Designed miniproteins, single chains, continued (5). Designs and how they scored, part 89

Each design is a single chain, and the fold is of that chain. pLDDT is the mean over its residues in the fold that is shown.

## One batch from the design tools (miniprotein)

Design m19078
Fold by ESMFold2-Fast:
Structure m19078 (fold): chain A 71 residues (1-71)
Amino acid sequence: MEEEKKKILEFLRERGADEENLKEAEELSLADLRAIAEAVEAQGLKGSEEIRTLIRQVRQGRENGRNRPAA
């Protein structure tokens, strides 16, 4: 759902993502945003730098053509 995407962006903002990070994340699919949110939660990531790095890693993972199971 599109509304779910907005909730994930709000969660990332709570963790210290800046507006530029949120703009990059907004361009991602819901599945990618869920993966980012789950990784942020699981790893206890905080701050725009850490979240930006994670967003970039997820984007690069897409280019490599593999889905990660949630496990």
Scores: mean pLDDT 72

Design m19079
Fold by ESMFold2-Fast:
Structure m19079 (fold): chain A 62 residues (1-62)
Amino acid sequence: MNEEVIKEEGAKIAEKFGEEVAKQVTHNLKSMLAVRPSVTPEDIRTQMDLFIRQKEAEKAAA
């Protein structure tokens, strides 16, 4: 089950961007898994890593 991966990635986002952002992202991922359960833990990790990188780049550029 991908719930553990979502929880772990959510914690990483929370420490970098705050719990509000982490809550929104994890809720979105859980909703996606409800309609597309074929999503793998690796897909979730890759997507989270890309999201974090993009967010940090946007903050630095702004």
Scores: mean pLDDT 73

Design m19080
Fold by ESMFold2-Fast:
Structure m19080 (fold): chain A 89 residues (1-89)
Amino acid sequence: SSDEELLLKVAERGLELARTYDTEHGRRAAELFEEAIRKAKEGNVKEAARLLIEGADELIRAARERGDLEAEIEAAMIVLTAAVLLVYS
């Protein structure tokens, strides 16, 4: 479905960003985004969205530690997208 495709796209982008951070929060974000990708591929939209919110929260922390405002904004948009999908899926 389009919801699964959107979750995959957003989770893959979150994973790319998380992998640019050599921090504990960046590593935790990457692990959570990898799990979200797995759940989305299984068709588990709600669990994928929940993991995406958790991963994006860790990514926000990693971005803040580095002063990376653009990454923090992008991670916040991931949270908003996942929250909408969690409520309306």
Scores: mean pLDDT 88

Design m19081
Fold by ESMFold2-Fast:
Structure m19081 (fold): chain A 95 residues (1-95)
Amino acid sequence: ALAAIRAAAEEARPAIEELKRNGFPPAARRWLNAIAEAVEGRPARSREEQNEVLDRLYALLVAGDLEALAAILKGLHEIVNKKYNATVSLEEALA
């Protein structure tokens, strides 16, 4: 499974570089801001910071650091519960 995840991450690299070059669609920007808040304690302030968050996540995927990825997911759950009172899905809260 881990080798398949790494292979998929490598295959996604051109699409990721395209997003960084052309800018992120609104849905992707909302998710990146939520991830930045989970990791850094604040939303990304700029496109450059959004790119840094994406690069960090991609590096963790390529390295297969599942514990670090799980910690980010736990941080996202804490933000949803604290900021959005858990009655709204993360997708709806970021809409």
Scores: mean pLDDT 63

Design m19082
Fold by ESMFold2-Fast:
Structure m19082 (fold): chain A 100 residues (1-100)
Amino acid sequence: DLEAIRRRRERLVEEIRRLLRENRDLLVDAMLKGGDPLSREEIEAILEELLENGTLESLRDLVLLVSGVAERVKDPELQELADRLRELLIELARLDVELS
């Protein structure tokens, strides 16, 4: 049981990272369109840092950022991505409680 929970947690983390990698261009372009003062290089650096060193806290911050961008640009594809990332983070948090 404990091993199964650990494997499921690892799969969720991998799924989150995969979604971020696959949608990097969408996220960068949406943030630029949203009128944020961040440059393309700054946005790309944030995403790269999260992919390399992403903690649960950093991933939560990214989901909040993605949700805000989706609301500003009114992009249904980006909103769906934000919703999916949120679901994965909630499931990951539940597994962390079970491991405690």
Scores: mean pLDDT 75

Design m19083
Fold by ESMFold2-Fast:
Structure m19083 (fold): chain A 79 residues (1-79)
Amino acid sequence: GVEEAKELARKAAEAAARAIAAGDLDLMNHVLSIARQEIAKVVGEEVAEKVAELLREGALSGKVDEAIERAEKLLEEAE
């Protein structure tokens, strides 16, 4: 459900941020791709794509907590 999608978004954001901190852009993209696919099963592809983009921006900017909060609000609105 949406709570599992939120937990997945949080874990993906943290993993993507760690990948970028290590200089691994391929790993960041891989983590976000898997998260997008799993989230899409709950809220559909359009919302999952928007969530993945928010998490990508958070990882690249270092504003991970803010990206997670925005993603969780978007997932709640998709219920």
Scores: mean pLDDT 86

Design m19084
Fold by ESMFold2-Fast:
Structure m19084 (fold): chain A 64 residues (1-64)
Amino acid sequence: MSLEEIIGKAAIESKGDAEKALEIIKKEYPNLTEEEIKIIKEAIERSKGDSDKAGVEFYLKMTS
């Protein structure tokens, strides 16, 4: 399962709560860097619980 898929699931499970989503993601990926955590948090907050939007936001930030 990819990091993007976990981010999408976390967005749904957390209903857009970035702190709750990060706890879910860190359980699968405990070795994330501070920068990666920041990008994920912003993607979750912008998604407002939409898994597709969360994945797209994360992808755009990682490819910049």
Scores: mean pLDDT 73

Design m19085
Fold by ESMFold2-Fast:
Structure m19085 (fold): chain A 91 residues (1-91)
Amino acid sequence: MEVEQVEKEAQKLYDQAKEDMDYWIKYAKDKGKSAADEAIKQIQETKQSGLDGMKSLARGAKTEEAKQIAEEYGKKIQELGDKKIKEVQNY
């Protein structure tokens, strides 16, 4: 995979994961503490799906630079998911 293609696909996966996580943040806020466990579970599943997608991009990368971009986006998804889980836990 070319660097620009991997970066574009990584950004798309990241944006989708963020949108899905933000949906569950809103769901938890709207439904209250009784919905927090479901929201956390769904955010964890979204985080794992995003990480698996980034691992697939890294494995398909033909250059070390493209692989590093996919791995960096994987770290961003990990950090985003952990932050969103903590946000729900603090409601």
Scores: mean pLDDT 85

Design m19086
Fold by ESMFold2-Fast:
Formats: sequence, structure tokens, C-alpha cells
Structure m19086 (fold): chain A 82 residues (1-82)
Amino acid sequence: MEVVEKSRKLLREAAEAIAAGDVEKGQELLNEVSLLALENPEKMPEIAKLARELAEELAKDPSKAKAAEALERLAESLEEAV
């Protein structure tokens, strides 16, 4: 699977896990995305953009606020690394 597509899938799975109350699983999946970005620095800006766009989408739903916050933090971390 292409790195960006795998990252998108993991980001959505992480958001779903956090929204369902499984913060530990969500954080594990977000850590996997961070590792993929670090291993693929040429794709890191694109992965950061995906995390930010998904965070903005999730922020529109108050029930997903924790998931939005976690993805926003990931996006900020990846943007700082670039």
C-alpha cells in the first residue's frame, strides 16, 4: 500500500478508536503514522496535511472533539519536523 494511502487509513482508524473511547489504540495508530512519516520524509508534508484536514473535518462534530485534538497535535508535530 502506498505510504500516503496507508497513513490516511491509519488516521481514520485512529480517529474512530478515540471517538469510541479507545484512546490507547488510537494513540498507537497515530504513533504508527508518525513512524511512517519519519521513514518517508519526502511524504511527511502530505501526511501532515492529511492529519490537519481530517482534524478540521472531525472538529465540526462535537462528539469527535478528542479525536480532532489528537489529530491536530499529530499535524503540528509533523509540521514542526518539516
Scores: mean pLDDT 83

Design m19087
Fold by ESMFold2-Fast:
Structure m19087 (fold): chain A 98 residues (1-98)
Amino acid sequence: SLEELKEIEENFILYYREKYEEDRELFLQQVEIILDRLEKEENPTILDLVGTKAMLKVLEEKEADKELIERVKKLLEKIKEKLIKTSDKELAEALKKL
């Protein structure tokens, strides 16, 4: 459900925020690895979308590097486009609200 997806997004935000605060440099290195993987992913999942959106929110909150933020924004749009093309009507409408 849309409500469950929002709860999952909030949990990812809390997780990424905690990781950033524990070790910023390690977190940013892990973000780069995730981005490299997802940019090559032909069949991303809804969890990839929600996790990427949560990652973007934390990076913006922490005022991370603008080039990194733009990279995550571009990835998020590509993931949304891929999911909308392969999703049923209900999931496509939910993706528009995310």
Scores: mean pLDDT 84

Design m19088
Fold by ESMFold2-Fast:
Structure m19088 (fold): chain A 89 residues (1-89)
Amino acid sequence: MALELVRRALAEPPATPREMAAALEEARAEGLIEPVNLEELSAEEIYERYLREAERLRELGRPAAAAGVLLAGAFDLIAKDIEEEIKKR
């Protein structure tokens, strides 16, 4: 799931993850990004939530922020996987 979000983010500009992160931060400052409660969502729900948020941002003319959201979603999915792995020991 996480790698798939990264691939989607890199399919269209901006050219670098750093630029995507900057655009995401700008969109957050503008109040355009809805927060995701990771504790209440499964990995699949997190994945689908970030896909929908990215689509919404693209429709609003914010493709760089959409790519940034997909990268943020990938990091959140990795964090979720690490938490589940720690619990399994």
Scores: mean pLDDT 72

Design m19089
Fold by ESMFold2-Fast:
Structure m19089 (fold): chain A 52 residues (1-52)
Amino acid sequence: MTPAQQAQIDRIRAQSAAVADGVGRVLGMDDGSTQRFGDMIYDVDVDMYRRS
């Protein structure tokens, strides 16, 4: 994996955490549910990026 690909994956992780945190706040989710949602978004976004 190139350094540029690793940097993009790191950005996806940060964006996934931010999206999950925002959704968790709106829906009143607990920290564990918010983290699981963030992990799910991260996995999907990384998979989509790797297929690009």
Scores: mean pLDDT 77

Design m19090
Fold by ESMFold2-Fast:
Parts: sequence; structure tokens; C-alpha cells
Structure m19090 (fold): chain A 70 residues (1-70)
Amino acid sequence: MLLQRPSDLSPEQLAALVQEIRDYLLSSGYSEEEAQALADAVGAQLQKAPDTDLSARQYAGIVLNELLLK
């Protein structure tokens, strides 16, 4: 379980989280193209995240929810 903040993620941890998001979206009925685009967008936001007390996983969930409600 990743309790690290977005700014504390290693490149491998970021890639793993993006992959988890993609796999989750695929299992939820999104197309491969949609799942990849959404996962990449979340990954980009994690890299640009402000210094925050939220875990990377919590922040990713907020970003994903914002993208899905659009």
C-alpha cells in the first residue's frame, strides 16, 4: 500500500500506479484507448501535484474522479 505523497513517488511507483489505474478502468468497461488516456492524464497530474499531505493514491483518486465527472 503506497502511503507516499505524489511528490515522493519514484518513476517506478508512478508507472505502477498508472498501470493500476489503467487496469481498473479496463475492468470497469472502458476501452483500451480511453483507459490509457485517463491513466496517462492522472499520471501527468501526479507529476505536477503541489506539495500536499494527501497520499499519491488519494490524490490519483481525486484526479480520476474529476476526469470521469467531466
Scores: mean pLDDT 76

Design m19091
Fold by ESMFold2-Fast:
Structure m19091 (fold): chain A 85 residues (1-85)
Amino acid sequence: SELAERARELLSQVFGREHRVENPDERTLLNIEALALGKLRGEEHYDLAFEAVMEGDWEAVRAITEGLREGLSYEEVKERAKKAR
């Protein structure tokens, strides 16, 4: 599926390895994208994404993923995540 391809692309790009992800749902894709985009930006962004993913806070994960896609700063992404809660 397109979601599985996107998940594999992000994991390979960020972590430098081929990953097999079969039939990820929208939540799984958002988690993977948040972690991958966070890692690309740096450790602070990665830690912020990791905490939201571990908490299972889907509104925060969505806000973080959208902010990272837009190229927002750490403080802007953090503020969006806080407001989404």
Scores: mean pLDDT 73

Design m19092
Fold by ESMFold2-Fast:
Structure m19092 (fold): chain A 75 residues (1-75)
Amino acid sequence: SAAEVDALLAELERTLQELTQAIADNAPLSVIQQLEDQFIAIGQQLLAASPDPAADFARLAPLLQRLQEVAAQRF
């Protein structure tokens, strides 16, 4: 449902914010990897729950780009 997709998008935004904060706080690599894995799992759940995966992937794409940028900053 659209409400389920919207809830999962909000969860992705929150997880990305937590990941960004963990990197800023120099959290252990294991914690950072767990947050990255959680983000990917929520993204997969969103696409599986989506009635229109192409449209919802377009909504997900900016968050995936931000994840890639955040991941690049940790090295």
Scores: mean pLDDT 81

Design m19093
Fold by ESMFold2-Fast:
Structure m19093 (fold): chain A 98 residues (1-98)
Amino acid sequence: SSALEELRRAVEALVAEVEPRMRELREKLETTEDPEERERLRREFEELVVELVRRTLELLRELGAPPEVLREIAEELVALSSPALQAIGRELLAELAA
């Protein structure tokens, strides 16, 4: 379907926009030995990942992604160790069940 190709291109464009900053933060986190700076960079990376996930979900909804795709994403988010991402996944599962 043309719609799935448009959806894939839109998600790839969003990831491409965020990827350079994610790469920079990962490199800084790997090379930084100061504990306080490491914690700051880790939090900044987590915030960037949360923003990327929220923007991706908004984009998927705008482009009419089927409920099964959103459910799969929600289940993956709930399986992660991040409380913020788990909360997003649980909220999405609750919305899909309504």
Scores: mean pLDDT 80

Design m19094
Fold by ESMFold2-Fast:
Structure m19094 (fold): chain A 74 residues (1-74)
Amino acid sequence: MIDMEEVDEAMELIEESVDKIAKKNTEKKSPEEVVDRLVAAVAAGLITPEQALKDVEKFYPEQVAELAERLAAL
């Protein structure tokens, strides 16, 4: 459980760490690897197929059809 009084301070520290990870992600963008990761995440129940498709259509519209086919094949 998290304490409400410490939430804002903890979130500021976490936000800095997340920003560093996001910057690394933008440096290494491989469409096929993104599709593989999303398929694995959906199969593991971490994300819904609809959310994965929406994310791909925004950043990798070319991969939407392939992701949809791979999700259907699961």
Scores: mean pLDDT 66

Design m19095
Fold by ESMFold2-Fast:
Order: sequence, then C-alpha cells, then structure tokens
Structure m19095 (fold): chain A 73 residues (1-73)
Amino acid sequence: SKEEEIHKLQLQKEITEGVAAVYLASLDLSEKKALAKGDYATAAEIQALRDAYQKKAEEELKKIDEEIKKLKE
C-alpha cells in the first residue's frame, strides 16, 4: 500500500541518517586527535572528507524526502 511504501522510505531515511551521524562523529574525533598532535595536514584532509560526505548524505536524504512528499501528496 501507499502507507507501507511511505513507512519503508521513512525507515530508510532514519537508517541513512543514523549511519551518517555515526560516521561523521568518528571523523570529528579523528580530526580533533590530529589537531591535538599538531598534524594540521591530516586534520585538513579529514575536514574535507567530512564536508564531502555530509554533502552527499544531504543530497541522498533530500531524494528520499522528495519521494515521501510525492506519496503523501
């Protein structure tokens, strides 16, 4: 049913958000560790990776939201 499809997309969104949050938190800790060691080059690389990943995650979540919106009318 339409409601079952919406429910599946909502679960997919929640899982995607959860996975992204865990990964971004791990990158934040790695960046802080690099900064504490004075390794600014590694910290900059981690920051760029975090920013790129966050952007991709936001684009994926937006697509899921648009699909849910179409089903809800």
Scores: mean pLDDT 87

Design m19096
Fold by ESMFold2-Fast:
Structure m19096 (fold): chain A 67 residues (1-67)
Amino acid sequence: MPEIETLVSQIKSLSTQAVNLTTQGNTALSNGDTSSASSYFSQSSSLNSQVTSLLDELNRKQAEVNS
């Protein structure tokens, strides 16, 4: 099922990017750079929202195929 494989790949990629941005945000805060930290956390939050939407889509598609 290429569409499910694509969704899984996208979810993994975006989740990894979100984690990396959160780590960069925490590093920026540790260095006193609240402006950069805010930007990184905002980007991470946006990616996490996309991951949630893709997980919802993946669950629906898996339910349809496995019925």
Scores: mean pLDDT 84

Design m19097
Fold by ESMFold2-Fast:
Structure m19097 (fold): chain A 73 residues (1-73)
Amino acid sequence: MAIEEALAQLSEKLRPKALEALRYVVEGDFEKADEILDELMKEATPQERMAILTLFREARLNPEAVRELLEKV
């Protein structure tokens, strides 16, 4: 799944913040999700930034897949 693949590309430092932002996406709180996304983009390497953008694009298109992922972690 593209969401799990994108998360795997993130460092252990960034994954908890990415998961928190995904919870806000699932809840429809896009303002909080965007705040965390901005923080992630500032801390990420160029390669991780591409993974983050893919992650949040896929999360917006398929929020149920994100909900299922969050229940596993």
Scores: mean pLDDT 79

Design m19098
Fold by ESMFold2-Fast:
Structure m19098 (fold): chain A 60 residues (1-60)
Amino acid sequence: MLTATVTAQGVEVTLTVDGDTVTASGSTQFAADAVQQLIDTFGAAARAGAIAIAKAVNGL
């Protein structure tokens, strides 16, 4: 699995990529829900972006 953590304005959101599944979790439920809703709304494009970020953060 790959993990990428993004911190902005005191809010931390972690993206976990396990195969084709992308899950958002955050320091607040609101931030996690907002990111998950973006992934769900934009579907494959948002998942591809999240996977690319997770790979880049892990040096892949």
Scores: mean pLDDT 68

Design m19099
Fold by ESMFold2-Fast:
Structure m19099 (fold): chain A 81 residues (1-81)
Amino acid sequence: SLEKAKERIKKLVEEAGGEIVEETDNYILVKLTPEQFKKLRELLKKEAKVLSEDINRIEGVLEGVPFVLEKIGDDLLRITL
């Protein structure tokens, strides 16, 4: 489940045109332009159950696994699973 959720999130990041710059057991760091981030948000709304959303943060469930996506820099996101 966690591995499938991570794989799916990585796929959505790639589909949005983002770059995975770091991966750990707890999070994935992603480099994205503002336009690519907008596309990633749209993909997540389609593929995941979004529980809360604001301009810099999305919380949801994907493949039964909770995730938090958080903008931590101008072109940098952290996704925690």
Scores: mean pLDDT 84

Design m19100
Fold by ESMFold2-Fast:
Structure m19100 (fold): chain A 71 residues (1-71)
Amino acid sequence: MAQKLLDEAKKLLKKGDELDKQGKHIESSKLYIEAGEKYLEAYRILGDEIGESLSRMYISVSKQALARSEK
């Protein structure tokens, strides 16, 4: 279960990177938020508090990037 979430997060991250390179920052940021949420759930299942904290920071940064890109 946790491994499937990690694999899904990695796929979303890769797609986000591809969109970011194309200048599609809004679409990229949305995928990064989804990836972060998948990482957060995976680390919660694993009991990894460090992974959870890093995932929350990543989601926050990605949401801030999205807000700036929309304005």
Scores: mean pLDDT 80

Design m19101
Fold by ESMFold2-Fast:
Structure m19101 (fold): chain A 88 residues (1-88)
Amino acid sequence: MLSEEQRKKAIELLKELKKIAEELEAKEAVEYLDKAIEHLEIGTEEDVKKAKEYLGKAVQELVANPKLTDEQKEKIRELVEEIQELLE
């Protein structure tokens, strides 16, 4: 079971990723990240799995965005790796 501290930190990092999605006007990515956050706020094992699925969908939308800079790609990679480690 995910600790409360790990869950809250993952939500914080998802909110940082959402800010990048908003800057890119990646509406679908923002919606997926909101769903990931909602599931982590519930915090069951099944909700953590759903949060990971929505994170994956959000990342797919973000990396396909034509406005995405190389600096934003690296920041997204770092945030996603940190979130995934917290959710293991």
Scores: mean pLDDT 85

Design m19102
Fold by ESMFold2-Fast:
Structure m19102 (fold): chain A 95 residues (1-95)
Amino acid sequence: EKKKKIEEKLREIIEETYKILRELAKEAVKLGIAGPAALKIVNMSEEEIEERIEKLVEEGVKTLTEEDVEEYEEKLEKEKEELKKLLEELAKKLA
């Protein structure tokens, strides 16, 4: 029961993190400031991302508590808002 709940939440957190990283990398490419790391994320295949998510979820379920996952979820939401503001400000200055 608890492991299934941890698995579900951890998967959501990791998937959302990759989604944010891809959006950030695409904006960096669009603005002409993309480094090797951003280009790698943009060019990563769906299969590659799915494999990484599965491995991270499998490892996380073995070591993380429900409280750890909830803490990460909360921090991710805060970082998501911060990143959106930074991207908007950067785009405005470079336009």
Scores: mean pLDDT 72

Design m19103
Fold by ESMFold2-Fast:
Formats: sequence, structure tokens, C-alpha cells
Structure m19103 (fold): chain A 98 residues (1-98)
Amino acid sequence: DLREQLARAITDYIIEKYNISDPELIQRVEEHSRNLVRIVDELIAADTPLGRIIRAILAGASLEEVEALARELGIPLDEYTRLLLELLTEAVRAVRAA
């Protein structure tokens, strides 16, 4: 299941990046990762500008390509947006490499 693989990859990325070892916190991260994947599906279905960027990420676009597309679509690249795009890009890369 691609959704389960993506949620796991997001969880693994967050746990590694922030060195999380608390089982309760890991469970919360897993719950949030599943919710994020659901939001991603909804954004893709709605054909929003952000959904177009997410589709590019799912197709294997690099972070550089994703940032270029965000600029073309007028999406602001603040630190929060950059972190989300990096998170999704790395998670998709991990799933595609498996």
C-alpha cells in the first residue's frame, strides 16, 4: 500500500531527524504521518496548485525541481513550506528506493 509506505517513510524521517526514542511520541508521529498522507490525497484530488507540486514529488521530482515549480505557481517558499516540501520529497525518495 503506497499510502502506508509513504506514512512510514515520513515517520522514519521525522524520528531520525529529531532523534525521537519515546514510544508514545513515536506513536503520535505515526498518527500525524497518516493524517498528512490523507491531506496529500485530498489536495491532489482537488487539483490545487499545492496538489500539482505534490504530484510532481510523487512522480520523483527533486527538491530543486519542486522549489522551481513552487516559484512558477506563486507559492511562498517560507521556512515552513520548505520543510514540508523537503519532508515529502525525502519520504517519496525513500519509498521509490525500496
Scores: mean pLDDT 80

Design m19104
Fold by ESMFold2-Fast:
Structure m19104 (fold): chain A 88 residues (1-88)
Amino acid sequence: SREEVEHMIEQARRALETELPALIALARAQGREAVAARLEEIRAEFERQIREAEELLKQGKLEEAKETLLEAVGAAQEALAPLAPELF
């Protein structure tokens, strides 16, 4: 449903605007500049994909918006996985 997709976008936006910036700040505080730079790249790509999903939602393409969000989350998780040992 549209409401389901809107809730998914809200959750993705929370990760983008709160969780990823916190991880970037943590990496910089630890002097891990290469990790921080990679996290900024991941954040930028994730934001682009969320904006794409928001545009699809505006067009009424609910299934495509949902698929785009699921792919975005999956891609972010795969990109973050190699960095996890350096963040914790």
Scores: mean pLDDT 85

Design m19105
Fold by ESMFold2-Fast:
Structure m19105 (fold): chain A 57 residues (1-57)
Amino acid sequence: SLLDELMAARHTARELLERVSDPAAQERLQVQLEVAEKLREIGEEIQEELERRRALE
């Protein structure tokens, strides 16, 4: 699912932050982590909407 893919990307970004010593690369990875969190929130809202619509069918 899209949410699973976003969670996997978030996990990878976190692991890279621990292994990267370059401050500029860490900054870029932190931005990617923030984007992944926002996309996860949107994905959850979409799932809730789909569940509501399924209940009405």
Scores: mean pLDDT 74

Design m19106
Fold by ESMFold2-Fast:
Structure m19106 (fold): chain A 73 residues (1-73)
Amino acid sequence: MESARVSAETGMDILSIGYLVQADLYEKQGRLDLAEEYRKQAEYYSSPEAKEEAVKETVELLEKNGGKLPKRP
C-alpha cells in the first residue's frame, strides 16, 4: 500500500505540472480565462485531498483484483 500511495501521489504531481504548462501556454496566447481555469485544475491535483482520493481508488482497484492491478486497455 505504501508503494501504491507513492505512485498515486507522483502521478498527481505530474498531472498538476501538465496543467501548469498548459496554463502558461494559454497565458502566452492571451487566453487568460483558460489559463486561470487550468491553474485551478493544477491546484486541485496537487492538493492533499485529491492525492488521498487517488490513493483510495488505487487501493480499491488492487483489492478488487486480489492485490494485482488490472490490465489497462
Scores: mean pLDDT 71

Design m19107
Fold by ESMFold2-Fast:
Structure m19107 (fold): chain A 87 residues (1-87)
Amino acid sequence: DLAATLERHVAGIAELAERVAELDPSAEPLAKEFVEYMRAAAEALKAGDLEKAEEYAKKAEAALEELKKAAPEAFEEALREVSEELR
């Protein structure tokens, strides 16, 4: 089930983004933007709108790059913590 797999991935990504914002509150707007685009991509895919899904996925990718540039240490720490928690 592609939709269920995407929902699980979006949930994990949201947890990662939330942790980045906890470690570096100045990164919260970028973290929220990233999560919003990921959710929009998942919703578009569920609706069968592949063009919109691809558009939002590209925007999420760009937001992720900005987040990593703005808070690289917080991002790496959050990724380590969330990866360990999800095991």
Scores: mean pLDDT 76

Design m19108
Fold by ESMFold2-Fast:
Structure m19108 (fold): chain A 84 residues (1-84)
Amino acid sequence: SVLEIQEEFKKRLEELKKKGLEKGISEEEFDKVALEAEEAAIAEQAPKVQALTDPEEQRRAIEEAVREIGEAVLKKVEEYIESQ
């Protein structure tokens, strides 16, 4: 489910946040990087879902979009932490 996918990514993001704090990255700075990455990923994924008319295809597309958004956020945050 979308909620299960979101909880998985939330847990992984919390682990990266702790790693970032150990490197001197503030929570505010971390949250800003994560938010910017999320907004960019949502903008890329939303049109793909909106083009679908079949409920089952739309449900699968939403789950894939949420996963893609989560992965994009984690990647951007991890790259940011590694650059510090």
Scores: mean pLDDT 84

Design m19109
Fold by ESMFold2-Fast:
Structure m19109 (fold): chain A 95 residues (1-95)
Amino acid sequence: MTLYQVLAGVRLPGETSEEEAREAARKVAEAAASVPGVLRVEVTEPVYDPESGTVSFGLGVTADSREAAEAAAKAIEETAKSLGAEAEVYIRELR
Protein backbone atom coordinates (compact mmCIF):
# COMPACT_ATOMS: atom_id res chain seq x y z
CA MET A 1 0.00 0.00 0.00
CA THR A 2 1.47 3.32 -1.14
CA LEU A 3 -0.05 6.69 -0.20
CA TYR A 4 0.00 9.60 -2.65
CA GLN A 5 -0.18 13.34 -2.15
CA VAL A 6 -1.62 15.85 -4.63
CA LEU A 7 -0.36 19.41 -4.25
CA ALA A 8 -2.31 22.04 -6.18
CA GLY A 9 -2.13 25.80 -6.69
CA VAL A 10 -5.17 27.63 -8.05
CA ARG A 11 -5.22 31.22 -9.37
CA LEU A 12 -8.48 33.11 -9.82
CA PRO A 13 -8.90 35.80 -12.51
CA GLY A 14 -9.92 39.44 -12.12
CA GLU A 15 -10.61 41.31 -8.90
CA THR A 16 -11.96 38.31 -6.98
CA SER A 17 -13.24 39.17 -3.51
CA GLU A 18 -12.04 37.30 -0.39
CA GLU A 19 -15.54 35.78 -0.02
CA GLU A 20 -15.59 34.63 -3.67
CA ALA A 21 -12.09 33.18 -3.25
CA ARG A 22 -13.20 31.21 -0.16
CA GLU A 23 -16.24 29.88 -2.06
CA ALA A 24 -13.99 28.80 -4.95
CA ALA A 25 -11.58 27.09 -2.52
CA ARG A 26 -14.51 25.23 -0.90
CA LYS A 27 -15.87 24.04 -4.27
CA VAL A 28 -12.46 22.76 -5.40
CA ALA A 29 -11.85 21.03 -2.04
CA GLU A 30 -15.32 19.39 -2.16
CA ALA A 31 -14.65 18.12 -5.70
CA ALA A 32 -11.36 16.54 -4.56
CA ALA A 33 -12.95 15.07 -1.40
CA SER A 34 -15.70 13.40 -3.48
CA VAL A 35 -13.12 11.13 -5.21
CA PRO A 36 -13.10 7.52 -3.90
CA GLY A 37 -9.80 6.76 -2.18
CA VAL A 38 -9.17 10.35 -1.04
CA LEU A 39 -8.36 10.27 2.69
CA ARG A 40 -7.69 13.96 3.47
CA VAL A 41 -8.08 17.38 1.84
CA GLU A 42 -6.39 20.50 3.22
CA VAL A 43 -6.93 24.00 1.77
CA THR A 44 -4.86 27.13 2.39
CA GLU A 45 -6.31 30.59 3.03
CA PRO A 46 -6.65 32.59 -0.23
CA VAL A 47 -3.95 35.22 -0.78
CA TYR A 48 -5.30 38.36 -2.43
CA ASP A 49 -3.18 41.00 -4.20
CA PRO A 50 -5.43 44.06 -4.81
CA GLU A 51 -2.77 45.77 -7.00
CA SER A 52 -2.84 42.95 -9.58
CA GLY A 53 -6.43 41.85 -8.89
CA THR A 54 -5.39 38.19 -8.48
CA VAL A 55 -6.08 35.68 -5.73
CA SER A 56 -4.55 32.23 -5.22
CA PHE A 57 -4.95 29.27 -2.87
CA GLY A 58 -3.41 25.83 -2.46
CA LEU A 59 -4.64 22.32 -1.72
CA GLY A 60 -3.03 19.22 -0.26
CA VAL A 61 -4.80 15.91 -0.92
CA THR A 62 -3.83 12.50 0.49
CA ALA A 63 -4.99 9.46 -1.52
CA ASP A 64 -4.71 5.70 -0.96
CA SER A 65 -3.65 4.95 -4.57
CA ARG A 66 -2.09 6.51 -7.66
CA GLU A 67 -5.45 6.22 -9.45
CA ALA A 68 -7.26 8.12 -6.66
CA ALA A 69 -4.56 10.82 -6.71
CA GLU A 70 -4.87 11.21 -10.50
CA ALA A 71 -8.69 11.36 -10.24
CA ALA A 72 -8.42 14.03 -7.50
CA ALA A 73 -5.97 16.02 -9.66
CA LYS A 74 -8.43 15.92 -12.58
CA ALA A 75 -11.33 16.94 -10.31
CA ILE A 76 -9.28 19.94 -9.10
CA GLU A 77 -8.31 20.93 -12.68
CA GLU A 78 -11.88 20.58 -14.03
CA THR A 79 -13.47 22.48 -11.12
CA ALA A 80 -10.88 25.29 -11.39
CA LYS A 81 -11.48 25.50 -15.16
CA SER A 82 -15.26 25.76 -14.59
CA LEU A 83 -14.54 28.78 -12.31
CA GLY A 84 -12.31 30.43 -14.96
CA ALA A 85 -9.22 29.69 -12.86
CA GLU A 86 -5.82 28.19 -13.68
CA ALA A 87 -4.63 25.16 -11.70
CA GLU A 88 -1.16 23.62 -11.39
CA VAL A 89 -1.18 20.12 -9.90
CA TYR A 90 1.67 17.89 -8.70
CA ILE A 91 1.45 14.27 -7.57
CA ARG A 92 4.04 12.72 -5.28
CA GLU A 93 4.46 9.31 -3.67
CA LEU A 94 4.48 9.12 0.14
CA ARG A 95 6.33 6.54 2.25
Scores: mean pLDDT 82

Design m19110
Fold by ESMFold2-Fast:
Structure m19110 (fold): chain A 104 residues (1-104)
Amino acid sequence: LPVPKEFESIAEWAEKELGLPRSVGVTLGIMIEAGLLPELREIAEKYGLEPTVKAALEVFKELAEERGLSVEEVLRNFNLFPEEEREEVLKRIEERARELAEEE
């Protein structure tokens, strides 16, 4: 798959700031752009792709730590989460994406 330049920036940030594999941020960005995560796509339309992916990775890392899971497991299973839990996670992501968009 061709990787846009902004995905390289996201991958570097995720590795350096969150200690996550470079592929995790790239995969999430591609999934959002492909419309596989429609709620995150909507947030990205409002605040930008890079702030949205960064916010999602931060929130997924927190969620992974709370549950004793990896971020990759959280990402893989996000669409299978209970509706109430998914709504709470999406709200946290949107609030953080807005904050990150204001910094850029």
Scores: mean pLDDT 77

Design m19111
Fold by ESMFold2-Fast:
Structure m19111 (fold): chain A 95 residues (1-95)
Amino acid sequence: STRREKIEAVIERLLSISEEELRKLIEELRKEGLNELADALEELIKTAGVRALRLALAIMHLRQLDEKEAVELLKKYVNYSEEELREILEELIEE
């Protein structure tokens, strides 16, 4: 229960990130040399939109992925709808 409540609070925060905050996050990743991750996030915004990116970030957080795994997941999510990403997120929270 307590662990789930903390996870849900972090997810709610991620789902509420503004477009400006997401842009700053991408710029910060590029400054850290994480260019492949930054490119994958920008591609997801262009193809699926900011709402899909928020869902993808929440899924990545729950799965505790490294940079390589995160990039591979984001490239896959470019072909997903917001509804499909929401279903994946809900399944991960319920497990």
Scores: mean pLDDT 74

Design m19112
Fold by ESMFold2-Fast:
Structure m19112 (fold): chain A 57 residues (1-57)
Amino acid sequence: MLSEEEREEAARRGRESLLAGGASEEDAQKVYDGVLAAETADEADRAGTRGAIDGGV
């Protein structure tokens, strides 16, 4: 289980990484929200992966 701070940090890093890679603000925000809603590292990872797949990666 991720702590609140770890979850927020992961969400922030994921969002920044997507924006740096050329993703839209909307797509980056969806990944951010998904990671913040995750209660486990597995859920956070799946949220990030889903965002990448939806973005055509």
Scores: mean pLDDT 67

